# Designs tried in a protein design run: designed miniproteins, single chains, continued (4). Part 43

Each design is a single chain, and the fold is of that chain. pLDDT is the mean over its residues in the fold that is shown.

## One batch from the design tools (miniprotein)

Design m13462
Fold by ESMFold2-Fast:
Structure m13462 (fold): chain A 134 residues (1-134)
Amino acid sequence: MKKKEIILKSYEEMRKVVEEGIDNNLSTKEVAKRLLEIVLKTAKELGADPEFIERIENLLKEVDKLSLQETIRKLDEIARFAREKGQEELADLVTAAIAGLHAYNLAKQYGETGKIIARIQLDLLYRRLKEKLE
């Protein structure tokens, strides 16, 4: 699979995780774990640096102990690390996971209206990220 195809598939998988979370009323921690698992799998398929892989694996080990805000902060730190190493596509992958978490949080807080807004926001952001690859 070509690099762009791997990344595009990961964005679709992240979207499905958020939708499944909404449909099945999953915990925010479960959605965070599944999004992180997609980031880790995709980064490994892309041949990401061991240091990047280790940072995601360490966050996965801690996610059950972290608040949503702490998880997002640690993801922002990992995205910054990837950008500093010139790995913009890996930074965008982490940013997609952050967006998925924000969208899920909106759906959980605001019921049906939150679900509609979350789906619109995810669609807009994932389209922007996909455009960077096309």
Scores: mean pLDDT 85

Design m13463
Fold by ESMFold2-Fast:
Structure m13463 (fold): chain A 63 residues (1-63)
Amino acid sequence: MSKEDVEAAQRAMKAERELAYKLQKQGVPSGRADALAGVAFAKAGVEADGDFKKTAELVEKIV
């Protein structure tokens, strides 16, 4: 795995976590927020055909 792939994966995971925190800030319970963020991340990953950079960009649009 290249350094760019690792950085892209970390960015995608950060975007998922930021979405979960945003949902919690809007009054969604933490467990529900984590589940909803995970579903959004999974959908973005499918749309991005597994590209972590594009997955991060798609999740960041929701945040």
Scores: mean pLDDT 78

Design m13464
Fold by ESMFold2-Fast:
Structure m13464 (fold): chain A 93 residues (1-93)
Amino acid sequence: EEKVKEVEEAAKEGRKRAEEFAKSTKDKEKLIEMAELQVYQAEEYLKEKDYVGAAAHAAAAITLLEAAGESESEVAKRARKILEEAFEKAKKE
């Protein structure tokens, strides 16, 4: 579906932008803080049924936490759940 492709492309762009940010800083605390902000934004977009925005920010959060070595943290688990829900709801549109 066209909507699922939009969500997938948004997730890829979110990852790419997060990778660029991670290259600019190796400060683990800053990476985690930015990831938490991205998760907050992803949750807000999900509430508004903006699955494209939710996926972009959730994917960015996951990428930042991977760079921080925190890929299995509770924040990372929350980000993955948001990303999965965004894809699932996009399929139902």
Scores: mean pLDDT 86

Design m13465
Fold by ESMFold2-Fast:
Structure m13465 (fold): chain A 64 residues (1-64)
Amino acid sequence: MEKLNEAAKEALEWATENYETLSDEELFKHIKEKLEEAGASEELATILARIILKEAKEMYEKKK
């Protein structure tokens, strides 16, 4: 679980930084792949990637 938590944090930071440059589809794919590499199942990675992408969008829009 620790490794998955770190992967989720890194994915959120990465998605927030790249939100303007990459499409939602590209961001989602990268986040999902990163979570699967950290040991998440495809179903869990899909759910978490959707949550992380939504959070990244909100963080980007509220940033400065």
Scores: mean pLDDT 80

Design m13466
Fold by ESMFold2-Fast:
Structure m13466 (fold): chain A 63 residues (1-63)
Amino acid sequence: SMEKVEEIVARAERLIREEGAEAAVERASREVLLAYIRGEITKEQAEEAGKRIEEMARRAEAE
């Protein structure tokens, strides 16, 4: 569901601030994969979530 995607992305934002971009991407990517395997999100939603997380991490590192 989109709610699950937004939850994961919001948590990734917090983790980037607390743990750094690399650790946040690793943890958030695992959460996306698990949500997809559990049928909580579609493949398209998983790909979009991953893209958003990578963009967010890249911007944080560029600052």
Scores: mean pLDDT 83

Design m13467
Fold by ESMFold2-Fast:
Structure m13467 (fold): chain A 88 residues (1-88)
Amino acid sequence: SSPLSEEEKRKKFIKELKKKLEEIKKRYPEDPEKAKEELLGLYLLLKSLLEKKSVDELEAEYARIKAAGGPSFEELVKEVEELIKKLE
């Protein structure tokens, strides 16, 4: 098959991100720790792409936030949803 255009690749990537977020939400009641780990991975990936920061810098920022009580799963979902919207 012919390679996808850059626009088609971007649309496919955004759809895959949305699907993965829905899968993480569905997993949360069954495996909260794994779901939160996967959600954190998405958050760091999206932040790295949008803010041009390294994952290490973002992990350091997140560690500081965690020390103050950390984000809930619901807060992290909302942040990931906002980051996905910024990619559209």
Scores: mean pLDDT 76

Design m13468
Fold by ESMFold2-Fast:
Structure m13468 (fold): chain A 82 residues (1-82)
Amino acid sequence: MAIKVTEYEGEGYTLYLLENATVEQAKAFAESLGLTEITVDEEASGNLAVFRLNGSKSALISKAPKGKPKGVKLKSEFEFVP
């Protein structure tokens, strides 16, 4: 099933919000971006955040913040099919 992804740009990072995703699907998404150094800080499925440090292969998977993230600019909305 397709996962709704919202992409935000921050200062030297990109934040992806995944709606109704499993941790496995969030990992697959990070891997699809070429990210190989994946740290998982949330074990429950639901609304997840994938934090990508720009210029690195590092990603952090965490629980999505409730509401719109602060200090970031909306870049795109799309669907990811794992």
Scores: mean pLDDT 80

Design m13469
Fold by ESMFold2-Fast:
Structure m13469 (fold): chain A 101 residues (1-101)
Amino acid sequence: VDDSLQRMRDRVTSILRDSGVPQDVADQISDLIVQGSRYYIQGQQAYSQGDNDSAIQHYQQALDLYQQALDIARSVGADSTLISMIQNGIQSVQSQLQQLQ
């Protein structure tokens, strides 16, 4: 999980830097996406184990972090590719929450 999250962080940071986003902002967006993805994975693991309460809590954390990343990315004019990636993450979390609620 951590190795895949590190690769995700590197990919997101690369896209942001190529788009001319300042390094401190790129790091902030990347950290939020990685943390959101970590909670999303933990939510999926909890759900697979039948722990729906933990799954819901982890998915809600993932949703909040992805929404924060999206707001910052939009404010700095980040590439539409990154905006779409964050939106896809949000949709995945919302779909999982809809199945559990």
Scores: mean pLDDT 83

Design m13470
Fold by ESMFold2-Fast:
Formats: C-alpha cells, sequence, structure tokens
Structure m13470 (fold): chain A 61 residues (1-61)
C-alpha cells in the first residue's frame, strides 16, 4: 500500500543517516526488518533492495 511504501521510505532515510554516521550494522538491520515486515509487497522489496545497494556503495567509499 502507499502507507507501507511511505513507511519503508522513512526507514530507508533513517538507514542512510545511520550509514552517514558509520553505523552500517544498524542501517542494514533496519532494512532487513522492513523487508521481513513487508515480505508480500513487491514495491517495498524493490525499495529495500535499492537501499542495500546504496549502503554497499557508501560503505565502499
Amino acid sequence: SDADLQEALGVLKQALALAKKGDFDKARALLDQTKQKYSSDPKVQQLVDYGELLLDAIEAE
């Protein structure tokens, strides 16, 4: 749903803020939790997958 997607986007923003602080373990845990909570929502799954790619890119820099 749109509400679920908005909640997931909020979590992605929090995860990116944690990654910016160097807290990658917490950032990844938030994305994993969101992926499990919305396991049947393909839009949320796709958003989380993109978030994980962004975290990988930030961590590599």
Scores: mean pLDDT 84

Design m13471
Fold by ESMFold2-Fast:
Structure m13471 (fold): chain A 68 residues (1-68)
Amino acid sequence: AEVKLEVLDENTVKLTSSGELVIKLESGEVIKAKGSVTLSVEDLLYSEIYADGKKLSIEELAKNLVVK
């Protein structure tokens, strides 16, 4: 799935995906979302993010970086 990263503010980012997102937080909590999810920058940096079962890299997310 195509995933886009938007920076909303210094501490907040939004991930948008055409498919299912699964985010595994450092705390062990799992977030499942369709369409979009909002995360803190800290959670983004220390989480594992999957789009349609494929793990995303920070480099791949950065290619789709959009500043709002």
Scores: mean pLDDT 74

Design m13472
Fold by ESMFold2-Fast:
Order: C-alpha cells, then sequence, then structure tokens
Structure m13472 (fold): chain A 85 residues (1-85)
C-alpha cells in the first residue's frame, strides 16, 4: 500500500470516529497510534522515531479541539514520510 493511501485512510478513520456519538478519546488515540505504527513499518522508519512522533501527537491532541485532530494526524503522518526520504 502506498504511503499516501495509508495517510488518507488513517485521516478518514479519525474523521469517521468523530462523527459517532459513542466515540471516546481513547478510541481516537488508538486510531492515531495504529496509523502511525502501520505507516512507520511500511516506510522502514526506526521504531524509536515512530514512538517519539506518537508521543508528540498524543501531547498535541490534549491541547487542541477534537475537530482539529484529523489535520494533526495528517501532519504527523506526512512528517513520518519526510523522515523516510
Amino acid sequence: MEAEELIERAVREVEELLKREDVTKEDLLEAVERGLRELGKVLGVPEEHVEILILRVEDALKSIPKEKWPELVRAALEELVRKSK
């Protein structure tokens, strides 16, 4: 699967979760972590770099509204792609 397709899929998953009334913050964080880990494995990025990025995203998610989470997730996944080049 191409990196761009994984990014779009992860962002769409977060957007779909935000449309549900039963979604929890934990569900959103799990989706974000899954997307970053999957993309990191595909790109061959060292696990340490993926873990640092996950921590940065989790921290940022605490300070921004849920409506902005898809944008943050996209930015993080795109940064991971840049680190792989």
Scores: mean pLDDT 77

Design m13473
Fold by ESMFold2-Fast:
Structure m13473 (fold): chain A 79 residues (1-79)
Amino acid sequence: MQEEDWKKILEQDKDGRLKKAKALFVFTRDSQGREVVLGATPETLLESIPADHRIVHVWTIDVDPVTGRAIGVSAGLPL
């Protein structure tokens, strides 16, 4: 389930970077194999993802606090 996916991703994040991020790109795959990219925060991630989606990757987004626009992306889930 997606809660287990997120827990495993957080377990691999030894530096706690994902938990401290202001915004995330969440790469998911539905039951039909379709890829969907969602924006979320660490706190709202599980609520933002439909229950039939699996989490594939999570990337941190550097966000400009004034404009709310993405200014950079860091690889999230380590290889």
Scores: mean pLDDT 71

Design m13474
Fold by ESMFold2-Fast:
Structure m13474 (fold): chain A 91 residues (1-91)
Amino acid sequence: SMEEEFERALKEVLESKSFEELTEKARRAGEAAARLSREKGTVESAIGLLLAVMGAVIGAGLRLGLSPEETREASEAGLEPVMEALRELAA
């Protein structure tokens, strides 16, 4: 269920049509990744989910022809929720 939510959120990131949509979808994907990270309860799973979100956002940014600054901003929106979960899981 949470895995299906995360997969759907990643697909929405990849299908984004604008910078504004990418930033919002990235945030949602990050939130889904954070929830799934907490459920799985391991630092390793959180890192994997973080990398998946980052890859999807960067790939979508490149596809949309975004500037490096716009791609960074969208990436930060997606990564922050997962980084929070990762900090909570790290001892």
Scores: mean pLDDT 87

Design m13475
Fold by ESMFold2-Fast:
Structure m13475 (fold): chain A 87 residues (1-87)
Amino acid sequence: SMELEKLLEETIEEIEKLAKDESLSRGEKVQKILELLGKLVKAAKSKEELIEAYERLIEHSKTLSDEWVSTFVISLAKLEIESIKKE
């Protein structure tokens, strides 16, 4: 959906900002990332579009300069895809 597409673009931009923000602890970054992903779940109209959004998030996260943020987001998105596929 257009709503999910726009929210995904905003989520990617916010994660890029979090990756570069040296003022935030890792715990604060985790909380913010979980909040952002929760918004994607609420906006998705189908399991298929949510999986596609997570797959695109994984691809963008591979380009992040912060290895920890990259690894965390990719791992979480993969876990969410697996959870959706088991339902």
Scores: mean pLDDT 86

Design m13476
Fold by ESMFold2-Fast:
Structure m13476 (fold): chain A 63 residues (1-63)
Amino acid sequence: IDDAMRLIQRGVELSVTVGREGGRAATQALSRGDYEAALAEIRRRSDPARAEEAVRRVRELIA
């Protein structure tokens, strides 16, 4: 769980560097345990390729 949140935090920062609000929204969803909402925010506010890489790493960690 802590490792998943740490990876997602980095993924959000990396893929949502273009949008501080998107990064915060995704991080807040993660703090609520709502991974799908966090992934949706990453996809909405990031370059698709970078967002999908972050999503892939998150899914590998929490699978």
Scores: mean pLDDT 61

Design m13477
Fold by ESMFold2-Fast:
Structure m13477 (fold): chain A 87 residues (1-87)
Amino acid sequence: KEIEELLKKAKEAFDNGDFDTFAEYVAKYLSLLDEKTALVNFKSIYTFFKNLGLYDVARKLAEYVLKYSKHPKVQEFAKKVLEEIDK
């Protein structure tokens, strides 16, 4: 039930406009998933914020994912995200 609590806190932060706290809780949630599921979910969330032009949120998410993830492929994608946003 740790996953449910993290998602609830992420939603509360998002609804309050606290995108830094939102990004941290989403990254913690992703860190509890297996590598394949974490990578798919991270790509979906990144694409969603990118399409909305919310690059600051996407950047914060990638930074927190690098801090909390233990999965090599998830870390590689987070690094790619940071490189693309810095263009």
Scores: mean pLDDT 84

Design m13478
Fold by ESMFold2-Fast:
Structure m13478 (fold): chain A 108 residues (1-108)
Amino acid sequence: KPEYNEDLAIAYFKEFINDPSNLLPLFKAAVQAKYSTSMKEETADKMIKKTYGKNLQAWGEELLKDKPESILVSYKTTHFLFRPLLAYPLIAALKPKLPAETIEQIEA
């Protein structure tokens, strides 16, 4: 059996995102990805609506609740910085869950 265990990593990440204290590092990573991409928020919103029938916030909330494995793969790879279709939904979903002062400091 290979030592690498993706299912265990996914289970751990589901527990990780259920702790509100861990949402801040995830939000920071998503904001960095936003600044590193040439894709505009409007473009990402249109693509998410065409693919999933949801706006950025609704898709981000589904990723956090039902599809955390999609976030885990991106969050643990150097390629997270170049994934605007994950970064923009996560920013939209996490922004209402974080203190306004914290959001100001990270987006500055």
Scores: mean pLDDT 67

Design m13479
Fold by ESMFold2-Fast:
Structure m13479 (fold): chain A 104 residues (1-104)
Amino acid sequence: SSSLQARVQALAAILETVKKELAAMTANVPQDILDQLLTTQEISVRGYMLTLKTLEEQLDVAERVAREYERLKAQGKTNLLITLTVYFILKLVLEEARKAGVIP
């Protein structure tokens, strides 16, 4: 396995955990409000992350954000907006890695 593939697989595992945490945080949010939050946050995160021109730069940011998220989670300091930001960063990096042929 390539170093890049291993890094992407580690982030994929974190994304699956973040998805479950996000589902719990959004369970009682009205659908129209949830759709607006998801759309706005995805646009914002995608806009920033696509300024990073290489997959390696995107992976560096995603790994730093994932480490900070785990630190905040251990302290009980996560919230919906933080979790949404982490979700979209990880999701986008996995999409870019798939386009680059690093993962299926």
Scores: mean pLDDT 87

Design m13480
Fold by ESMFold2-Fast:
Structure m13480 (fold): chain A 71 residues (1-71)
Amino acid sequence: SMQQDLENQNKANQLTQQAVQAAQQGDTKKAEQYLKELQDYAEKNFSPEDAKQITKMAEKLVQDAKEKYKK
């Protein structure tokens, strides 16, 4: 259903935000744990194409956060 799709999207967004926040705080290990949890969640709850896109976008956001806050 559309509602279930929105719930799945909201959970993926939540995991992405948690990964980014951990990276912003310099907690690289925690950020990587959230990214792995996101990948596992996305592969289980989305199409292969959407799962790949969600994971890549989150990885990019985490890398950008690491770069910005490493100094």
Scores: mean pLDDT 84

Design m13481
Fold by ESMFold2-Fast:
Structure m13481 (fold): chain A 88 residues (1-88)
Amino acid sequence: PRPPTPEELARIEALLPVLFQEFADHLLEKGVITEEEAEKIKAVDLEGLEILRKVVEEILEKEKASEEERQLAEAWLEWLEEFIRERE
């Protein structure tokens, strides 16, 4: 995966709360998570990230994702965790 440009990083940073909110609402609508879990994801904190990680792992297992796809997903989640940690 290519690292995002500084311009893209700034846009992602600004959009992260909105993206997490929409993602949490979508998962709640699909019945994948509870209302409590959705609120935690919307907080864009480490607890919300742990719930998101679990959901991603379940999706990858259900879709029979390759080892490469799982490694890419884990790398993306680790980047997101570090980003959240730096903001706090």
Scores: mean pLDDT 71

Design m13482
Fold by ESMFold2-Fast:
Structure m13482 (fold): chain A 71 residues (1-71)
Amino acid sequence: MSAEELAARARAAARAGDAEALQGAVTGKISSGDPEAIRATLDALREELPAATGEARETAERGIVALEKYL
């Protein structure tokens, strides 16, 4: 999975409030050991955060915390 694909999947999952899909996207790339894709996904979620509300915001915040521990 490319950095762009992972970032897109994480962003879509966060917007949908789908914590399971977000965790799946994060875990798949961490298993590959690609820090560039992890950073790209983290940056994408951070960019979404100011505009996100309710469940989308909570899901994005949880995704950011999960990704930060692998950097």
Scores: mean pLDDT 71

Design m13483
Fold by ESMFold2-Fast:
Structure m13483 (fold): chain A 60 residues (1-60)
Amino acid sequence: MLSPQEIAQQTQLNLAKVATDKKAAIEEAQRGIEEASKLDSPEAQKLIQALKAYIAKIEK
């Protein structure tokens, strides 16, 4: 299982690759949330909140 830092870095890189496609960006952010939700740590919880905020921002 990836650490919260590794999940954050991988998700950021993948999001950069799909930045022009809102659907793909939302799907990648949701994947990051799912991976982070498997971890019981404050860092993972903050990452989940950040990704949810990102999804909300791009859906507007």
Scores: mean pLDDT 78

Design m13484
Fold by ESMFold2-Fast:
Structure m13484 (fold): chain A 58 residues (1-58)
Amino acid sequence: MEETLELVRSLTERQRLAVARMAGLPDSVGLDPEALAEALERISRDPVAAIRAVAASV
């Protein structure tokens, strides 16, 4: 959780929205770093790797 949350907080708003959309989450979750980090840890086996892959493409 801590590493995922810190990484999500380091992203731009545009990158967070891209991550949320890629994961099939609503934009409201993408705008909330804590909600986004929690959701990604529930649905992804490696949330940090998933975030980095999407962030690199934006």
Scores: mean pLDDT 79

Design m13485
Fold by ESMFold2-Fast:
Structure m13485 (fold): chain A 100 residues (1-100)
Amino acid sequence: SLEEKVEERFELFEENLERQMQKLKASEEDKKKIFELLKEVKKKVLESINMSDEEKRKLQQEVMDELHKEIAAEKNEILKNLLLAVAFETQEIFNEVLKE
């Protein structure tokens, strides 16, 4: 199902982020911030699957706007790069959801 594909993509991405954060020696606070953000984003993407195309596009815009605000406000270079990775993957997953 589309839901299973989305869940699998987020799980693989989370594993890759965990490995990247370990190599970068990210703090526990930084890891928590990124994983809580990813959890919230994943929830919203999964909720979008059963929405109309117009509702999906509005939710995508809302999520992407919030991610871009977080990126713009971030002063820590490591966190900023991790947030950019989250934004990129989220955009790709939303684009896939909108095609199906």
Scores: mean pLDDT 86

Design m13486
Fold by ESMFold2-Fast:
Structure m13486 (fold): chain A 66 residues (1-66)
Amino acid sequence: MEAYRLTLDIVELLRELKDQPLDAQSEAVAAAAAGASEEVLREATAILQKYYKDLAKAEAEARARI
């Protein structure tokens, strides 16, 4: 539950930081999650990474069919 809430907060934060370099985005996300345990932070990060990976793969597959 906490990991999911943190994931939503991170998504919104990344949307606001679109013009920042990746390093700054990563540090801002870590700062926003500073109150969370390492387990919650790691779980939220894994959820985001898997989501983007699956999305990119699905889009590549769709483009290959068209």
Scores: mean pLDDT 67

Design m13487
Fold by ESMFold2-Fast:
Structure m13487 (fold): chain A 68 residues (1-68)
Amino acid sequence: SLEEMLKEMEERLKKFMEENKASEELRKQVEDAFKNLKKHAESNPEITREEIEMYTNIIIKEAEEQLK
């Protein structure tokens, strides 16, 4: 389901932040980005798993750039 996919992506983002020892500021940015993704997904009944994973990967990439 969409809710299960979103929960899976949220757990993936949390794991990424824990493994990379992200600052509180970066964690808040990632959480806000995920909240926006969740709102977008819930508003778009035709959204695919691939699109949700794509947006999640963009969030991870932007976070990785801040960790460099």
Scores: mean pLDDT 83

Design m13488
Fold by ESMFold2-Fast:
Structure m13488 (fold): chain A 110 residues (1-110)
Amino acid sequence: SEEAFEDELAEEAERLAAEGHSAEEIAERFREQGYDAIAAGFDPASAPEDWVAFQEKVLENLKAGKKPVILIAEAGGPMTAADLKELNEKLAAEEGKTISLIIFLGPLPP
C-alpha cells in the first residue's frame, strides 16, 4: 500500500503542477497530509549518471528504513544532482531521514 501511495502522490503532484501550482505549494499540501516534503529547483543539465546514482541510493535508503522525505523537483532551478545528493546525505546524518521519492515537474533530465 505504501508503494501505491507514492505512485498516487506522483500523479497528484503532476496534476497540481498542470493546474499551475508551484513545487513549494505542492510540498506544503503533502505536509498537510502528514508527509515530510520539500521543494527544490533542479538543473536539468546535470549529468545523467548522477541522477541514476541518486535514484538508486533513494531506493536503497527507503529499503534501509530511513524516514521518507518527498522531494518535489521543478526544472529551471540551480540544484544539480550532486547538490541533491549532498542534501540527502545531510538529512540522513543529521535527522535520520532520506529522500525516498523524487517527483520531477516539467521536462525530465536527459
Scores: mean pLDDT 74

Design m13489
Fold by ESMFold2-Fast:
Structure m13489 (fold): chain A 76 residues (1-76)
Amino acid sequence: DEAQKLAAELSALLQRRKDSAQGAVRLAFELSKVDPERARQRLDDFLRQATPEQQAAARRTLAALRAEEEERRRAA
């Protein structure tokens, strides 16, 4: 199950707190395509414990990913 694999990888990154906020957000974004509720929960858990700098980086990465998705939809 791809959703379970992505959820496990995201959980490992969140638990370690050694990975960049960018990595966690990218995995949550990919997970949201298969399981949006689990992705939201994982991301919320990360942001609740994140430093202000990590929260800022996460918001910028999420905005960039959403912009890429919108551009891809327009290109199709």
Scores: mean pLDDT 71

Design m13490
Fold by ESMFold2-Fast:
Structure m13490 (fold): chain A 56 residues (1-56)
Amino acid sequence: SSERERQIQETRENTQRSIERMEQEGRENPEFRENSESGIRMTQRSTQQTEERLRS
């Protein structure tokens, strides 16, 4: 596999960890629920853009 494929895999793993952390924070503090949901959506979009860039 290419170095690019490795970078994509690392990006996905880091994204998954970030999402899990934001979900946990939203569960522990209801005041941050909306912020956590927004953060997750932004993180997912950023990951998609990064994967597209790396595949190009």
Scores: mean pLDDT 78

Design m13491
Fold by ESMFold2-Fast:
Structure m13491 (fold): chain A 87 residues (1-87)
Amino acid sequence: MDVNGPMSRDKLLSSIRAHLAYIREEAEADPRLSPEAKAEINRILDETLARAEAAARAGASVEEIQAIWAEGMARVSEVMRRARAEA
């Protein structure tokens, strides 16, 4: 069921899951990323989703969940940047 009402956290988590899938595919397709870098990216993505879901269960605001996502994305970007520079 599609809910466009006051369940902003559910919509945000759905968006996070979709973006995670996209980043995972992008990382797997990048020949400059070592298997170790890909594993680290996947670990960060899994940790970020788990933290966002835990925060949502604890009643965190949309802004708090967005901050968790932004931190996770910054970590992924740093791993990608470093791995690509070392390729």
Scores: mean pLDDT 80

Design m13492
Fold by ESMFold2-Fast:
Structure m13492 (fold): chain A 67 residues (1-67)
Amino acid sequence: SNGDIAAAAAGMLALAKAEEVGKKTGETPVVTVETIGDDIGRGKAVAGDKEFVVELSAEEAKELMAK
């Protein structure tokens, strides 16, 4: 569904940001995703004491994934 696509894309972007920190500290990032309404996804990734949050609409996620 649209929300699932948005949540997956947001999670991947948040994870990519957290992976840079994890590479330096040796810590594995923890990622969680959630759907906000029918077409908005939120990804949150934590590496150590740092948090990265990304929100995307389904339209934004589809455009990003098409590139």
Scores: mean pLDDT 77

Design m13493
Fold by ESMFold2-Fast:
Structure m13493 (fold): chain A 65 residues (1-65)
Amino acid sequence: SELEKKLQEIEKKAEEVGEEVRKKVLEQDPSPEGQKKAEELAKKAKEQVIKDGLEELGLRLSLSL
């Protein structure tokens, strides 16, 4: 229950960070190349937030296979 809430919180934070990164990149370059770059950077930002969050919770990546 508490673990589920923590995981949900991490996922929500990752989505917010990803959306913010995507929006900033698209405002700088709304071209197709800019859209591709925005998606790539947003994905990397989300991955980082999730990784940091899971590490803080003491969860190993192998436990979430």
Scores: mean pLDDT 78

Design m13494
Fold by ESMFold2-Fast:
Structure m13494 (fold): chain A 80 residues (1-80)
Amino acid sequence: MDEFKEELDEAARVFALAARVVIGKRQLESSTDPEEQARIRKELEEVAKEAERFADQSTNPDLRKMARAIAEEARELAEK
């Protein structure tokens, strides 16, 4: 039964990272301030690093795949 809680906790972490990417993307689309855009991009870089670390450490293949996709999207947004 504890394994289910552990899986939910890991899924929650991945979904939180995905939410941060979605929020960052929306903030970049709405912002015209270069300093605000730079701050948002820095946050997205941190999300990408956290997502990659999760992918490297997780044993769940589906969550690893999702985390890698999140990292790639976050990096792409940070570079724009």
Scores: mean pLDDT 82

Design m13495
Fold by ESMFold2-Fast:
Structure m13495 (fold): chain A 69 residues (1-69)
Amino acid sequence: MTEENIKKAAELLGIPEQKLTDAINTSLDSQNKIDPLTEEEREKLKETMATVVLNGAKHRQQQREEALR
């Protein structure tokens, strides 16, 4: 679920879950101004963004451990 991915990503990044949720919502609002999204499209895009952020956080953690060790 999108919320679970946001929570896990925020934990890996060391930031509050709310801050990450706000950032994703701001990105969605910006996209909606450029190309209006349906509720379904917004939900799918939010899920995609949450997944990308989670994968990025995991990759950054792995890269950091590899580079610093």
Scores: mean pLDDT 75

Design m13496
Fold by ESMFold2-Fast:
Structure m13496 (fold): chain A 74 residues (1-74)
Amino acid sequence: LEEANKKIEELVKAGKIDEAEELLKQTRLLFPNNPEPYLVFAKALIEVGRFSDALEVLEKAKNDFPNNIKVQEA
């Protein structure tokens, strides 16, 4: 999980958003109850100035994890 999250961040910072999204989808299949990959992806998007993309990712995480405090507070 941590290696996948690091790779997602690296891909976003390299401008490879589509590849980061595909890795996020694969990581979710392995860890369906963990919102962390979404939060890592959204944070990396914010850091590279892609605020609209980050908002969409956070909204999806909130819909998929409605009872998770960390996701709802983001």
Scores: mean pLDDT 74

Design m13497
Fold by ESMFold2-Fast:
Structure m13497 (fold): chain A 74 residues (1-74)
Amino acid sequence: SMKDELLAELEKKGKELLELMKKKNVPQEIIDRVEKGIKTALEELKKITDEEEAKRFHEWFLGLIDHEIKKLEE
C-alpha cells in the first residue's frame, strides 16, 4: 500500500541517519533521542488515515532527516 511504502522509506532514511551519526561519533545519548524521535514519527504516520496528510507528513519529516544527513556529511 502507499502507506507501507511511505513507512518503509522513512524507516530506511532514519536508519541511514542513525548509522551516519554512529560513524561521526555523535554521543550515544543524542543518537538515542534521534532514534526515539524517528520511532515516534513512524507511529504518528501509521495513525494518519488521510493519504494527502500522510504524504505531507512523510515529505516534511524526510526533509528533516535529509537536512541532518547533509549537516553530518559537511
Scores: mean pLDDT 87

